# Designed miniproteins, single chains, continued (5): the designs that were tried, part 45

Each design is a single chain, and the fold is of that chain. pLDDT is the mean over its residues in the fold that is shown.

## One batch from the design tools (miniprotein)

Design m17646
Fold by ESMFold2-Fast:
Structure m17646 (fold): chain A 80 residues (1-80)
Amino acid sequence: KEKLIEKLIELGATREQAEFIVNAALASLVAGKTPTEEQLERIAQEVAGLSPELARKAAKLVMENKEDLTAEAQARIAAH
């Protein structure tokens, strides 16, 4: 969540790009689907507008933090 957004900004993403990528990953998890690194890279590059290099780094970083994102997704599911 917040820590992941800050790490993405440190890589060179804008706050809007970082929030978009993190929210896309969370939306997938809330829907019961674990996003692949390739799907996140594509979203980062094609939708959020990151360069191919930054998109790969962003996707890898999100996947490395997937356990924290899964906990956040479970909290959101439990609220409904």
Scores: mean pLDDT 77

Design m17647
Fold by ESMFold2-Fast:
Structure m17647 (fold): chain A 103 residues (1-103)
Amino acid sequence: TAAEKLREARKLVSEKLDEAISKETDPALKAELERLKAALEDALAAAISRAEENPEIPIEELVEEVLRTLEHLRKIAIAAHPEHSERINKLYEEIKEILEKSA
């Protein structure tokens, strides 16, 4: 089901972010990654709830909503930490790939 695929995506995103947070030595970036994790967990939880309440919603629409949240957060993170834009973009692209693969 869409909800099952979104739960798997949530697990993979959480694992990727936990690894990134554990390896991050810059305290400002670590805080940014923790904020990203919280925001994406909330967005994915909302998408899962919607999929469970209305199983007819295409998973692609739910994934697209989470991807819009990801893109918004990426722009904020890069604006706050332009010196780390390459590292931020790399991690956000990896998360984007996990989310797109779930659709």
Scores: mean pLDDT 87

Design m17648
Fold by ESMFold2-Fast:
Structure m17648 (fold): chain A 89 residues (1-89)
Amino acid sequence: MTLVLRAEGVEAASLEEARAAARALGEAARAAGGRGVAYGAVPNEEAPALLAAATAELQRYAAETGAELEVVDETGDAPWAALVTYERE
């Protein structure tokens, strides 16, 4: 089992659109057979700090469960970022 933490760049005109996109990402991850949690949307400038904090938390969980942790940062230059965590079998 692989635990995936993914940070995605969200192109949005507003925070409401960014949150909707983050939710869609989480739903897509669940539909692909993983258990997805969308962490909402934040200004892209906040993404590195949240990604680091989430990575530290998930590293502990992976060590306890024997899962592998994969971290993907695809935030780019987008105004918003969404963090999604899910499990792949």
Scores: mean pLDDT 80

Design m17649
Fold by ESMFold2-Fast:
Structure m17649 (fold): chain A 102 residues (1-102)
Amino acid sequence: MEEIEKYKEELKKDPKNVEAWAKLAFAYMEQKKYEEAEKVFEEAISLDPNNAEIWLYYGKFYFELKKYGDAIIAYKRALELDPNNEEAKKNLAEAEKKAGLK
């Protein structure tokens, strides 16, 4: 019920907490507040643009919205930063398959 407020307070204390950024963005998504969720990821990337994990979560967000082209871009960025990220490789392959069905 107060998940959004809780995660905002966690981020004020630790603005590089990737888990809190992801939880906040997905909490907005669960409420169908997609614009707010996207702004959360944009802010996280602005604060820590070289964090592979935040790019992975951003890709997952776009994948959930069926925006496979945007998901592909985010997953590729995650892999540029962490080439051995198995989850990003798997999610990229799935997003590319889905993009081919558009």
Scores: mean pLDDT 82

Design m17650
Fold by ESMFold2-Fast:
Structure m17650 (fold): chain A 99 residues (1-99)
Amino acid sequence: MKIIVLTADSVEELLAKIREYLKKHGLTLTRGRFEAESPSTDGSLVVFTFEAVDKNGNKYAIVGVANGRPGQRVTLEVKSVRLNDDGSIEVEYEVRVEA
């Protein structure tokens, strides 16, 4: 299994980078996991972990890390992930702000 790490300054940019990587390398998503946590002093961090497979059945782990907003306690709950035939990724999520 090959591990790929992608980073970005925003969740939107990160999802675009992940989509482009999947498209460029002919990878199909098999599993997705998302975690978001906001350290109260340093800012928010969003971590995405995907499993993907190539045309030959080789497995890849894709770890994406994006910066969030500083000082906000944010929990991200992912409801669904869909990879469309055009290589676009649709993510349905709920943002919970802990006061």
Scores: mean pLDDT 62

Design m17651
Fold by ESMFold2-Fast:
Structure m17651 (fold): chain A 117 residues (1-117)
Amino acid sequence: TQKDLQSAIDELEEAYRLAREARELATQVGDSTTASLLSSAAALADSAKKAAEKGLKTGSQNDIKLALDHVDGAISSLNGALDEASTISDSGSDLGRLINEAIRKLETAKALLLKAL
């Protein structure tokens, strides 16, 4: 439904912000690999949001499916970042919390996008 799509867009926007905050923290601790994966996740979350916004405007199932593909890619990149972040100190636990929150937002968005198909 349009309401499910709008809710998915809101969750994708939050996931993008969380991934960006996590990337800033990874950069501060000098973890370039985690920062790179978080940058990729943020870009994919933004692409998913844009595809979902287009799906909301056009009613296109193909745009919603594209958003789902980008969400799966973003979750994959965040899991990679979480694996890398697990090797760093106490700042890694804060980073891990932000990454896990972003993954939860993306999983919620995925469920909402699937309801909109």
Scores: mean pLDDT 87

Design m17652
Fold by ESMFold2-Fast:
Structure m17652 (fold): chain A 60 residues (1-60)
Amino acid sequence: SSLIEKLKELKAENDKLYEDFVKELEKNKDDPEKQKEIYEKYKEKKAKIEKEADELEAQR
């Protein structure tokens, strides 16, 4: 795939990560400890995707 295609894939992964994050929070609405864990994992995964996207953008 081209660099542009890879960036689109990363955007799709990021969008799906957010959708899954919201659904997991809804499932655990009565468990604030679990919600904090879910949020921390979401932030870590999002940061990795964004870093990879930034590195690819720098190649253009």
Scores: mean pLDDT 83

Design m17653
Fold by ESMFold2-Fast:
Order: C-alpha cells, then structure tokens, then sequence
Structure m17653 (fold): chain A 119 residues (1-119)
C-alpha cells in the first residue's frame, strides 16, 4: 500500500518562505522520480517541480524558477519543496507525486496535499 504524507503548509506573508515535506512509504522510493503539483483556488492544476530518481535532474515551472528548489533524501524516503519569495499566485494545495514503474506499469502515488496561503 503505497502512501505519501505532505506537511509544512500554512499561511505566510508575500515575500516569505515555506518548506513542504513529503514522506513516502510502501514502495521502493529510491527508484522513483518525484513531482510537485499545485491546484490553485480556481481548480487549475499545474506541475511545479520535478526531480529524477537519482536526484541529478530537476525541472521547474517558469513561474517558480529561481524561487523554488526540489530535493530528495532517499535514506528517509522524503522529498522537499523549498519555497522562497512567495507570491499570491503561489496560493493553493501542493501535492507530492512519486513517479515510478512497478511490474511494467507506471505508478503514481499522490497524497492529500499541503495547503499554502500567501497573504
């Protein structure tokens, strides 16, 4: 039973910072890439950041490039999204997704999300 639990959300002033944490369990996390997606208050969904299974390749949405940093700690089965210089448009629910393959099938594990409000 693959599972992810996000934490570190909250209300923050514009220009502030937060670090979101995603703890994964129930599968081989070391072989999985990780992504973060944002669901905005209007229901819009966009990919924010991604990191490869080996941690060597990262990708970012243009809107967060230079402000957000994605990282993973395989020993802890944990992914992080460090968010700096937060803007009102960064408000929404952030979901961590693990992207891997099990038995030749792509497997996505998504959690309940972390709420972020920029005021």
Amino acid sequence: DAKVVESGGGTVKEGGSLTLTAKFSGFDFSSSGVGWILEGPDGSVKAIAGISADGKKTSYAESVKGRFTISVDHAKSTAYLNMNNLKKEDTGTYYAIALGVTDGKPVGVAGEGAEVTVV
Scores: mean pLDDT 82

Design m17654
Fold by ESMFold2-Fast:
Structure m17654 (fold): chain A 92 residues (1-92)
Amino acid sequence: MEKLRKDFKWLLDLARKAGVSEEGIKSAEEAAKKANELELAAMVKILATTLLERLPGLSDEEKERAKRIAEEAEKIILELSSPEVKEQLLRI
């Protein structure tokens, strides 16, 4: 989870630079502190994807980093939502 938290903080810093409210940023930080690994990965993917699609003026480096963060978060979501986890849930 430490890498996801660092990536999420970087995305929030990028969102702040783009004019997202401090209240919105604080609410997202509080939600992330309470989130499990799957929830945090989902939040990271959503934020990274939203910033890539909606924020004009991101540098090529910022776009590439946000894209990599989104791809890494998606891998975690897919791993934690694996058939093995689904099989365990179906067994209960």
Scores: mean pLDDT 78

Design m17655
Fold by ESMFold2-Fast:
Structure m17655 (fold): chain A 101 residues (1-101)
Amino acid sequence: EKKALAYAYGALMEASAGNIKEAEDMAKKAIELAPDNAEVYVLAGQAFAVAGDWEKAKEYYEKAIELEETARGYENLAAVYLRMGDREKAKEYLEKARELE
């Protein structure tokens, strides 16, 4: 769990530095180590969002919400939909996030 989170944070840091291939490899390792940890999927989603890969970010955030529904998870998904141009879905997920607070 700690090792998985370390890889997930590493993926976000590498993506922020522009090292997209390294970020992908680290995100994959994090998920392999902790496939049922929602935090790992949130961090992986953030890494791909930073890299500009909205489809992968969306997939990972959806998996995180499937494992654990959180306001932050819905906020992250809403941000991806906004970036993809789907403002209506973004509004729906932001309302869902507010309901959980």
Scores: mean pLDDT 84

Design m17656
Fold by ESMFold2-Fast:
Structure m17656 (fold): chain A 67 residues (1-67)
Amino acid sequence: SAEEAEKLLEEAEKLLVRGHILKDKELYRRALELAQKALELAKEANDETLIRRAEVTIKSAEELLAQ
C-alpha cells in the first residue's frame, strides 16, 4: 500500500542520515533494501510521488555505497 511505502521510505531516509553520522555502510545497505521494497509497493499503488521519492532514495543509497 502507499502507506506502507511511505513508512519504509521514512525509515530508509533515517538510516541514510544515521549511516552518514556514524560512517556505517551497513545502514546504507539497509536503507537501500527498504527503499527497494517501498518502490515495489509505490508501483503497485500507482503513486507517482512515492515512486519518485523511492527512486531518489535508492540512488542516494547507491551513491553513498560507491564512495
Scores: mean pLDDT 88

Design m17657
Fold by ESMFold2-Fast:
Parts: sequence; C-alpha cells; structure tokens
Structure m17657 (fold): chain A 59 residues (1-59)
Amino acid sequence: AIEALKAGNYEEARKKITELIKKALPGISDEEAEEIADDILSQSEEAANENIEKIEKAA
C-alpha cells in the first residue's frame, strides 16, 4: 500500500488499502472499505502512511 502510494500509483494504493481494511474489519462492505480508504488517502501523506501502518498491523 505505502509503496504504491510513493510510486504515484494512486489507484493501486487505493485497492491495497481497501483490501487491508476488509481483512482488518471482516464483514465490512466493499463500498464502506473504499470510503475509509479514500478518507485515509485524502489526509496528508504523513497521516495517511501512519493510518495505513495501523491497518496493516490490525490485518
């Protein structure tokens, strides 16, 4: 997720973050997971990276 974001591949980063959210929160809908991923990506790069790491640890 972080690697894809650093490479400028926003769509791939979004997909990877969405998958991590779905692993961390079993039973969440695809739409809800995408909304959370979009919220994370809308934050500053620093805050987005920190939140991605927290989700990866939870997954």
Scores: mean pLDDT 71

Design m17658
Fold by ESMFold2-Fast:
Structure m17658 (fold): chain A 84 residues (1-84)
Amino acid sequence: SSVVERLLEEIRKLVDDYKAGKISEDELLARVAQLLQRGIREDGLSPEEAEEVVREAERYLREKGVPEDFIETFRRVARHIIRR
C-alpha cells in the first residue's frame, strides 16, 4: 500500500541518518515509534500492514549493519506500539 511504502521510506531515511551519526539510537526509536503510531491512528495503517513495516524495517537495519541487539530493541518497541 502507499501508506506502507511512505512509512518505509521515512524509516529508511531515519536509519540512514542514524548510521551517519546525525541522530542517536533513542531518537531513531522515538521517531519510528511516532511514525508507527501516526500511521495506525491517522493514516489507516492496518495491523497486518504495521507488521509488514516492522519486518521490512528490521531487514533494512540488518542490511545497513546495525547490531542485532539494537534490532531486538527496535522490534520490542515497534511491537509494543502495534499490540497495545
Scores: mean pLDDT 87

Design m17659
Fold by ESMFold2-Fast:
Structure m17659 (fold): chain A 55 residues (1-55)
Amino acid sequence: MEEAEKYFELAKEYAEKGDYEKALEYLSKALQNTTDKELINKIKALAFEIVQKMD
């Protein structure tokens, strides 16, 4: 798995566990390691969902 994809998968796992801080941290790492438009769109979508769940 590419490094960016690995960080994205970790972000998904932390989001599912309710650890939104760690999920956003790994999304940031994924974004720093990719120029793939498809992956960038997935990162943005997940970040938006996490922010909507934070209170």
Scores: mean pLDDT 81

Design m17660
Fold by ESMFold2-Fast:
Structure m17660 (fold): chain A 64 residues (1-64)
Amino acid sequence: DVEEHVRRQREASEEALRRTFEEALARLGPDAPVERIADVLAEREGLPRESALRLARRLRAEAA
């Protein structure tokens, strides 16, 4: 049951991160640099910049 709870929390966090990424693209434009998108993710989700940059690159690749 703890494993199920952790999985659901990860899924909810992933959804929130994807939503923030989509909002960043809508605001900055589809050609926005990954570094700019990472800044928005770091600010809104409280992520370390390096983690935000890795996530922004991953989400951008998935959206392509």
Scores: mean pLDDT 75

Design m17661
Fold by ESMFold2-Fast:
Structure m17661 (fold): chain A 57 residues (1-57)
Amino acid sequence: SDAEKGIEEAERLLEEGDAGGALSAAGFARQVALKEGNEELAKRAEEIIREALERLR
């Protein structure tokens, strides 16, 4: 799904040290997951958002 691909991109950006890019990608993926009715993917995106924010301080 588009949400799942967005989460994969956000995870990749986080691994590469692009916390800002990861935050943006995860935020978009969360919105798509909510639109798809996939609460599990939305929660996964929220976790990435939290990790990205921690790295940005």
Scores: mean pLDDT 83

Design m17662
Fold by ESMFold2-Fast:
Structure m17662 (fold): chain A 66 residues (1-66)
Amino acid sequence: EKEKKLKELEEKIKELKEELKKLDAEYEAAKAAGDTKKAAELRKEILKKIGEIIRLIGDMIDIELE
């Protein structure tokens, strides 16, 4: 059931994008406050979420090509 798999991946990507938006706001706040340690941890989490989104997009392309 191709449509179900695509819908599940789209929903996961949507959730990750919302999480990324929240993390980006926290990162900017940490930078503005001069909290370099917190900013570094948030940047690491942002990069992790970006990588996860890229992976899921790849999964969607693979499903569409099958």
Scores: mean pLDDT 82

Design m17663
Fold by ESMFold2-Fast:
Structure m17663 (fold): chain A 89 residues (1-89)
Amino acid sequence: SELLELEEEAALLAIEASVLGLAADRAIAAGDKEAVAEELERLERLIEELKKLLERAKKVEGSENVVKYLEELIKEVEERREELRRWLA
């Protein structure tokens, strides 16, 4: 079902967000500006993927919970992106 596929894709991107967040925290703790910059680029790509999935989800009947979940996840990842940008400044 299209809804199940959206839920699975959303879950995988949420796992990726968690992994990237942990990698960014490790890079910050190490003071490694190059590693933080690489994780920033990965977060920016993830935000693009999440936004594409959100637009797909909006077109699927019964996807209201997935849409809300993706909107909240995008906000969290965008806040993390801004934290990394501030740390690199």
Scores: mean pLDDT 90

Design m17665
Fold by ESMFold2-Fast:
Structure m17665 (fold): chain A 86 residues (1-86)
Amino acid sequence: KEELEKKLKLIEIKRQTYDRFLAMRSLEEIDQFIEDIKKNSTEEEIKAAEEGLRLAWYDMFDPERAAQIRAELDKEEKKIKEELSK
């Protein structure tokens, strides 16, 4: 159960990083966000955040690839939530 909760948290970090990066309006917001990640996150959480940023870049350059990655995250999240509810 702990491993599933950990995986769910990493997926949430990826989603939040993606959404937040797309919503950012200033370099100051980006700098503060990166600083917060590096100071308050584990290596795994930092990696998840980096994957979220990469997803945002894909959305700008390769939207089909970004859609595929988002769909895979949705499937993984559903599987974890179903497993946790059993």
Scores: mean pLDDT 76

Design m17666
Fold by ESMFold2-Fast:
Structure m17666 (fold): chain A 56 residues (1-56)
Amino acid sequence: FVHEVRKELSEEERELRRRLAELEAQPITPEVIKEQMEVGVEEVELAVKRTIERKE
């Protein structure tokens, strides 16, 4: 069970990184910058969730 949850978190992190790379390939606009910042926040949230899950 714990291993399955950890796997899902890893896949979600990989998807976020892929999405960020896609945004970096687009022209730099205020909208793209906002999305990059939002993805960054989601990545931090995932890191926190992963740390909490690992300790429990």
Scores: mean pLDDT 68

Design m17667
Fold by ESMFold2-Fast:
Structure m17667 (fold): chain A 58 residues (1-58)
Amino acid sequence: GPKISEELAKKINELGKKVSAEQAQKAVAKGIQAINDGASGDEGAKITIKELEKEIKK
């Protein structure tokens, strides 16, 4: 998979603990889709983080 910074990986892990497995998978899938569309690994990670934050905020 694409390389992401340790700080972004740590944030994904912390936010992932606060959501269901289904919500985490959906958030990761959106990040991967962005990378497939030409985004960097870090840009994809930031999209995953935003999706996780949206699910936590509900």
Scores: mean pLDDT 79

Design m17668
Fold by ESMFold2-Fast:
Structure m17668 (fold): chain A 55 residues (1-55)
Amino acid sequence: SDEEIIDSAVEMGLQMLAAGVPREVVKGWLRSLMRKEGVPEELIEETLERFEEAV
């Protein structure tokens, strides 16, 4: 589901931040990965908004 995709991606991003990866690098990586997997752009942007809210 869309919510499961968002939750999983946000959790991965937060783990990368905890490991010391810069926020903008995490966002760029998540965007790139989701695009390669065929995730719609609107869902990618929603995921990145949720990630920013969780930081």
Scores: mean pLDDT 84

Design m17669
Fold by ESMFold2-Fast:
Structure m17669 (fold): chain A 64 residues (1-64)
Amino acid sequence: LEEQRAKVREALDKYRPELEKLIAEGKPASEVYRFLKEKVRAEVDAPDSIIDFETAEKVAELKS
């Protein structure tokens, strides 16, 4: 679990510049979340529950 979470977080950090750009453009949180989730799923073999949780946390953190 921790190993999979680490890989998901690493992938999220990789897409941070793109995520920040989407937020700066005023994209809704749901669209930003969907974009990141698909990118992470393409790179990381992890349960959807982990990808969903970590992606939602990252989007909430950056939108706050």
Scores: mean pLDDT 77

Design m17670
Fold by ESMFold2-Fast:
Structure m17670 (fold): chain A 68 residues (1-68)
Amino acid sequence: SPLIAELQRILEEAPNLSEEEVKEKMKYALDLLQKEFPHITEKTKELILKMSKEQQIEALRGLLAFAQ
């Protein structure tokens, strides 16, 4: 799955990125997930993007687990 591959790549790269770079990658990842999973609302995306880098990574990992 191209979506799963892209999300895995973001998760692998995220620990080596700055907080701002992780936020940009998370915004992109959430936009991709929202296209396939409409239950990921704008409110949910905003809440995740306000989290710390570590919390954003965990949130994306959790969302990816339900997407697989």
Scores: mean pLDDT 82

Design m17671
Fold by ESMFold2-Fast:
Structure m17671 (fold): chain A 69 residues (1-69)
Amino acid sequence: SSSQRQQLAQQVAETVEGFTGDRQAAQQVQQLILQGNFDGAAQTARDALEAAGHTDVADRVVQQIQQVS
């Protein structure tokens, strides 16, 4: 649903920004989820979180996105 997508987009974006400080990556992930590009969102989130050293968070976020796709 649109409400589930909006909630997912906000939660994932907040997680990415919170762990990485990368506002651009967080905004890109949010936009990709809202567009229904879940593969692109998962990859962008993974890249940003892994670059910041948060591989465990990256795995959890990717799983969260894949559960909705």
Scores: mean pLDDT 87

Design m17672
Fold by ESMFold2-Fast:
Structure m17672 (fold): chain A 60 residues (1-60)
Amino acid sequence: ERERLAKATREYLLEKGVSEEVADEIAALIEAGRAEEVEETLKKLGLEELAKIVRDLLEE
């Protein structure tokens, strides 16, 4: 499940113009279950709504 979420989030970020390097970092954090770090990184990118959704799914 975390791998699926990581892949979907990575693809979404790439479509939004986020660099492969940053998208890969976020995907790795999702796979590691680091919900707070994922939320902080997504908020820094201005994706606050996505940050809340991904965090909620990881804290399930």
Scores: mean pLDDT 80

Design m17673
Fold by ESMFold2-Fast:
Structure m17673 (fold): chain A 95 residues (1-95)
Amino acid sequence: MAEEMRKKLIEFAEKLSKLTPEEIDAVREQLRAKAAALPPGSPEAQFYFLGALIAEMKRLGLTLEEIKEFIDAVINDDPAALARFQAKVAELRAR
């Protein structure tokens, strides 16, 4: 359910705010591996994929509030907001 996904992603993002950069990187790689092991399009694979992206965003310096805005954009299927986050992540990766 979209509401359960939103809640889990927000709780995950809040947990990431208490981790070191090294711990965030380790969690991101674990989530990527879990997503790759699951059938494409499964709710669990989607959760792990989004979790890995959120971990990367936190590591790139996005605030908890910006990450919550990203989660809301994903749940609400807001293409304009998602495009803004994609552009911001690409810019931060290039630095």
Scores: mean pLDDT 81

Design m17674
Fold by ESMFold2-Fast:
Structure m17674 (fold): chain A 78 residues (1-78)
Amino acid sequence: MEELKERAYELGYEAARAWAEGDEETAAKLDEEALKLIEEVKKKYGDEAAKELLEAALRGAAEAAEEAGVEGDREALA
């Protein structure tokens, strides 16, 4: 699970950064990858594991948004 949580965090971070740059296509693609990863984990390991990945992704997104000085959409991955 550690590697999956790290990946979710990175995807959320990069998606939020792309959103801040106005690169909507890259942001949407990264957001879709994060959602797909969370969905697969939910199917294999259950809701609790998926929640941990979602939380990691949201943490990454929040950190990137704060760094960029832009308020990110916290619901984009929910």
Scores: mean pLDDT 76

Design m17675
Fold by ESMFold2-Fast:
Structure m17675 (fold): chain A 76 residues (1-76)
Amino acid sequence: MEREEEIERLTAEAREHIEKAKEYIKEGKFEKAYEELAKAREHVARLRELGADPELVLELEVEIGVAELMAAVEKV
């Protein structure tokens, strides 16, 4: 019960960091984008430790990977 509440909070926070990273990428602020993606990865690592749904963890990992690819492509 407390675990489910923590999972929901961490999931929301991870998604917010991913969205902030995407906005920083659009602005050309790649250092700030990488900092936000690092925070999202910390939340995903905590979700794994809590035994969150593997499908949810995979969804977040894919979103982070897409944002990292966007940053790499736009930096070129």
Scores: mean pLDDT 82

Design m17676
Fold by ESMFold2-Fast:
Structure m17676 (fold): chain A 69 residues (1-69)
Amino acid sequence: AEEYYKKGLEAYKKGDYETAKKYFEKALELDPNYVKALGELARVYAEMGDTKEAVEYLLKAAEVQKKLR
């Protein structure tokens, strides 16, 4: 999961939001509770103007973070 997360961050830094989205989604396929990937995917959706999806992933990240306490 960490490898795909890092690739997603690199794509995001280059402004390649579609590639960043794919890598963060792959990280979540390997670890659905990967809070960092959920938060970054929400940020990518926000940058792409997909506010509904951005909010949904932010809520998922918050829920997972609370559950892992």
Scores: mean pLDDT 80

Design m17678
Fold by ESMFold2-Fast:
Structure m17678 (fold): chain A 109 residues (1-109)
Amino acid sequence: GAKVARARELLAKAEELLKKAKELLENAKTEEQLLEAIDAIFEAINLAREAARLAREAGDEELVERARELLEEALELAKEALKKAQNKEVLLKAIAAILAAQGALLELE
């Protein structure tokens, strides 16, 4: 129904944001690019969390699993951002993104 359709839209957007974050991280030459990648990771985490909630309410286990996969990818990208962090602001935001992804994964059991 409507919840499944919305969850699919949110997951598609989360996947696009993680692809953008991956490209930004691979080409990161500036702190601004790292911050943009982390912002995309945070947005993807929020979208995947909402998609998982809607998928659970609809009983769609495949969409819950897809949300989990995207949250796991977001966690790995946040860890990559942390490894590339050269200043305190980027480091703190990367740590926050790691915690946000881990928290979202824990909500999925």
Scores: mean pLDDT 90

Design m17679
Fold by ESMFold2-Fast:
Structure m17679 (fold): chain A 75 residues (1-75)
Amino acid sequence: SMLDDALSQIDRMSDSMMSMSQTWSADDMRQQQNFFVNMVNTMMTTLSVDDQQEVQRRLDRVTSDINGQIRQREG
């Protein structure tokens, strides 16, 4: 389904970002987070309202984790 494809893509992008984040500064992470959020928002425009809620929950969780890492790096 489109929802399953979207969630799979988000998970793959999140995993890739997490893996690469070991080499990134806090500023790099902020820029990559903005790119990621914009891409996910674009994907959501093709989904139903109920499916958008599932994607939004996943996005909120991922962005919370990234923001936590940014704060730790700025520490």
Scores: mean pLDDT 79

Design m17680
Fold by ESMFold2-Fast:
Structure m17680 (fold): chain A 62 residues (1-62)
Amino acid sequence: MSVEEALELAREGLSRARDENEAEQAAARAYHDFASSGGSDEEVRELGRRLRELVEERLKTL
């Protein structure tokens, strides 16, 4: 799994999230799926930063 594939999964999960808890779960799912697929430390850090931004943007609309 690539960072971009994990971000696409997170975006889909976030678009379906109805509250803060579901939004955080969608991001956590994408993060864990990426980490378990053998991502490097640098890629995991990049994904973490970008997932935080996606969650923050979604929370503004909830």
Scores: mean pLDDT 83

Design m17681
Fold by ESMFold2-Fast:
Structure m17681 (fold): chain A 69 residues (1-69)
Amino acid sequence: MEEVTVRARVRLETDGQVADVDLEIRAPREKLQEAVDRFVAELLAGGEQGGSVDTMRRAADAIRKAAAE
């Protein structure tokens, strides 16, 4: 089984401070879209339950863009 690795980076800026967060998804090529969709849903749900919704939204968008390549 061939695995594909998709990486996305999210930049966070708060009070003049900057942090770069790297996200990595590994999945078989034919399951990559399913994995991306599932992780996007989990990130958005996690943000609503106790994380930063804005941060999770930016992470989701970055993953979608990386997977489209």
Scores: mean pLDDT 67

Design m17682
Fold by ESMFold2-Fast:
Structure m17682 (fold): chain A 62 residues (1-62)
Amino acid sequence: STPLSKEEFEILEPIIREVLKMKGYSEEEIEEELAKIKTYAEAAEVLDLSVSAVRSIIKKLK
């Protein structure tokens, strides 16, 4: 899958943190999950979205 740039990751990071927090993840577990996210596909899996939806979020928040 397409790699996330640093800027794209920075846009998604607060959204991913909030979603994982709502799912009951601890701060330590959130940091571990964030460290695994390198690509659009990995971000999409964590967010329970399609890759196209992740691209749309990044485009909307630029």
Scores: mean pLDDT 86

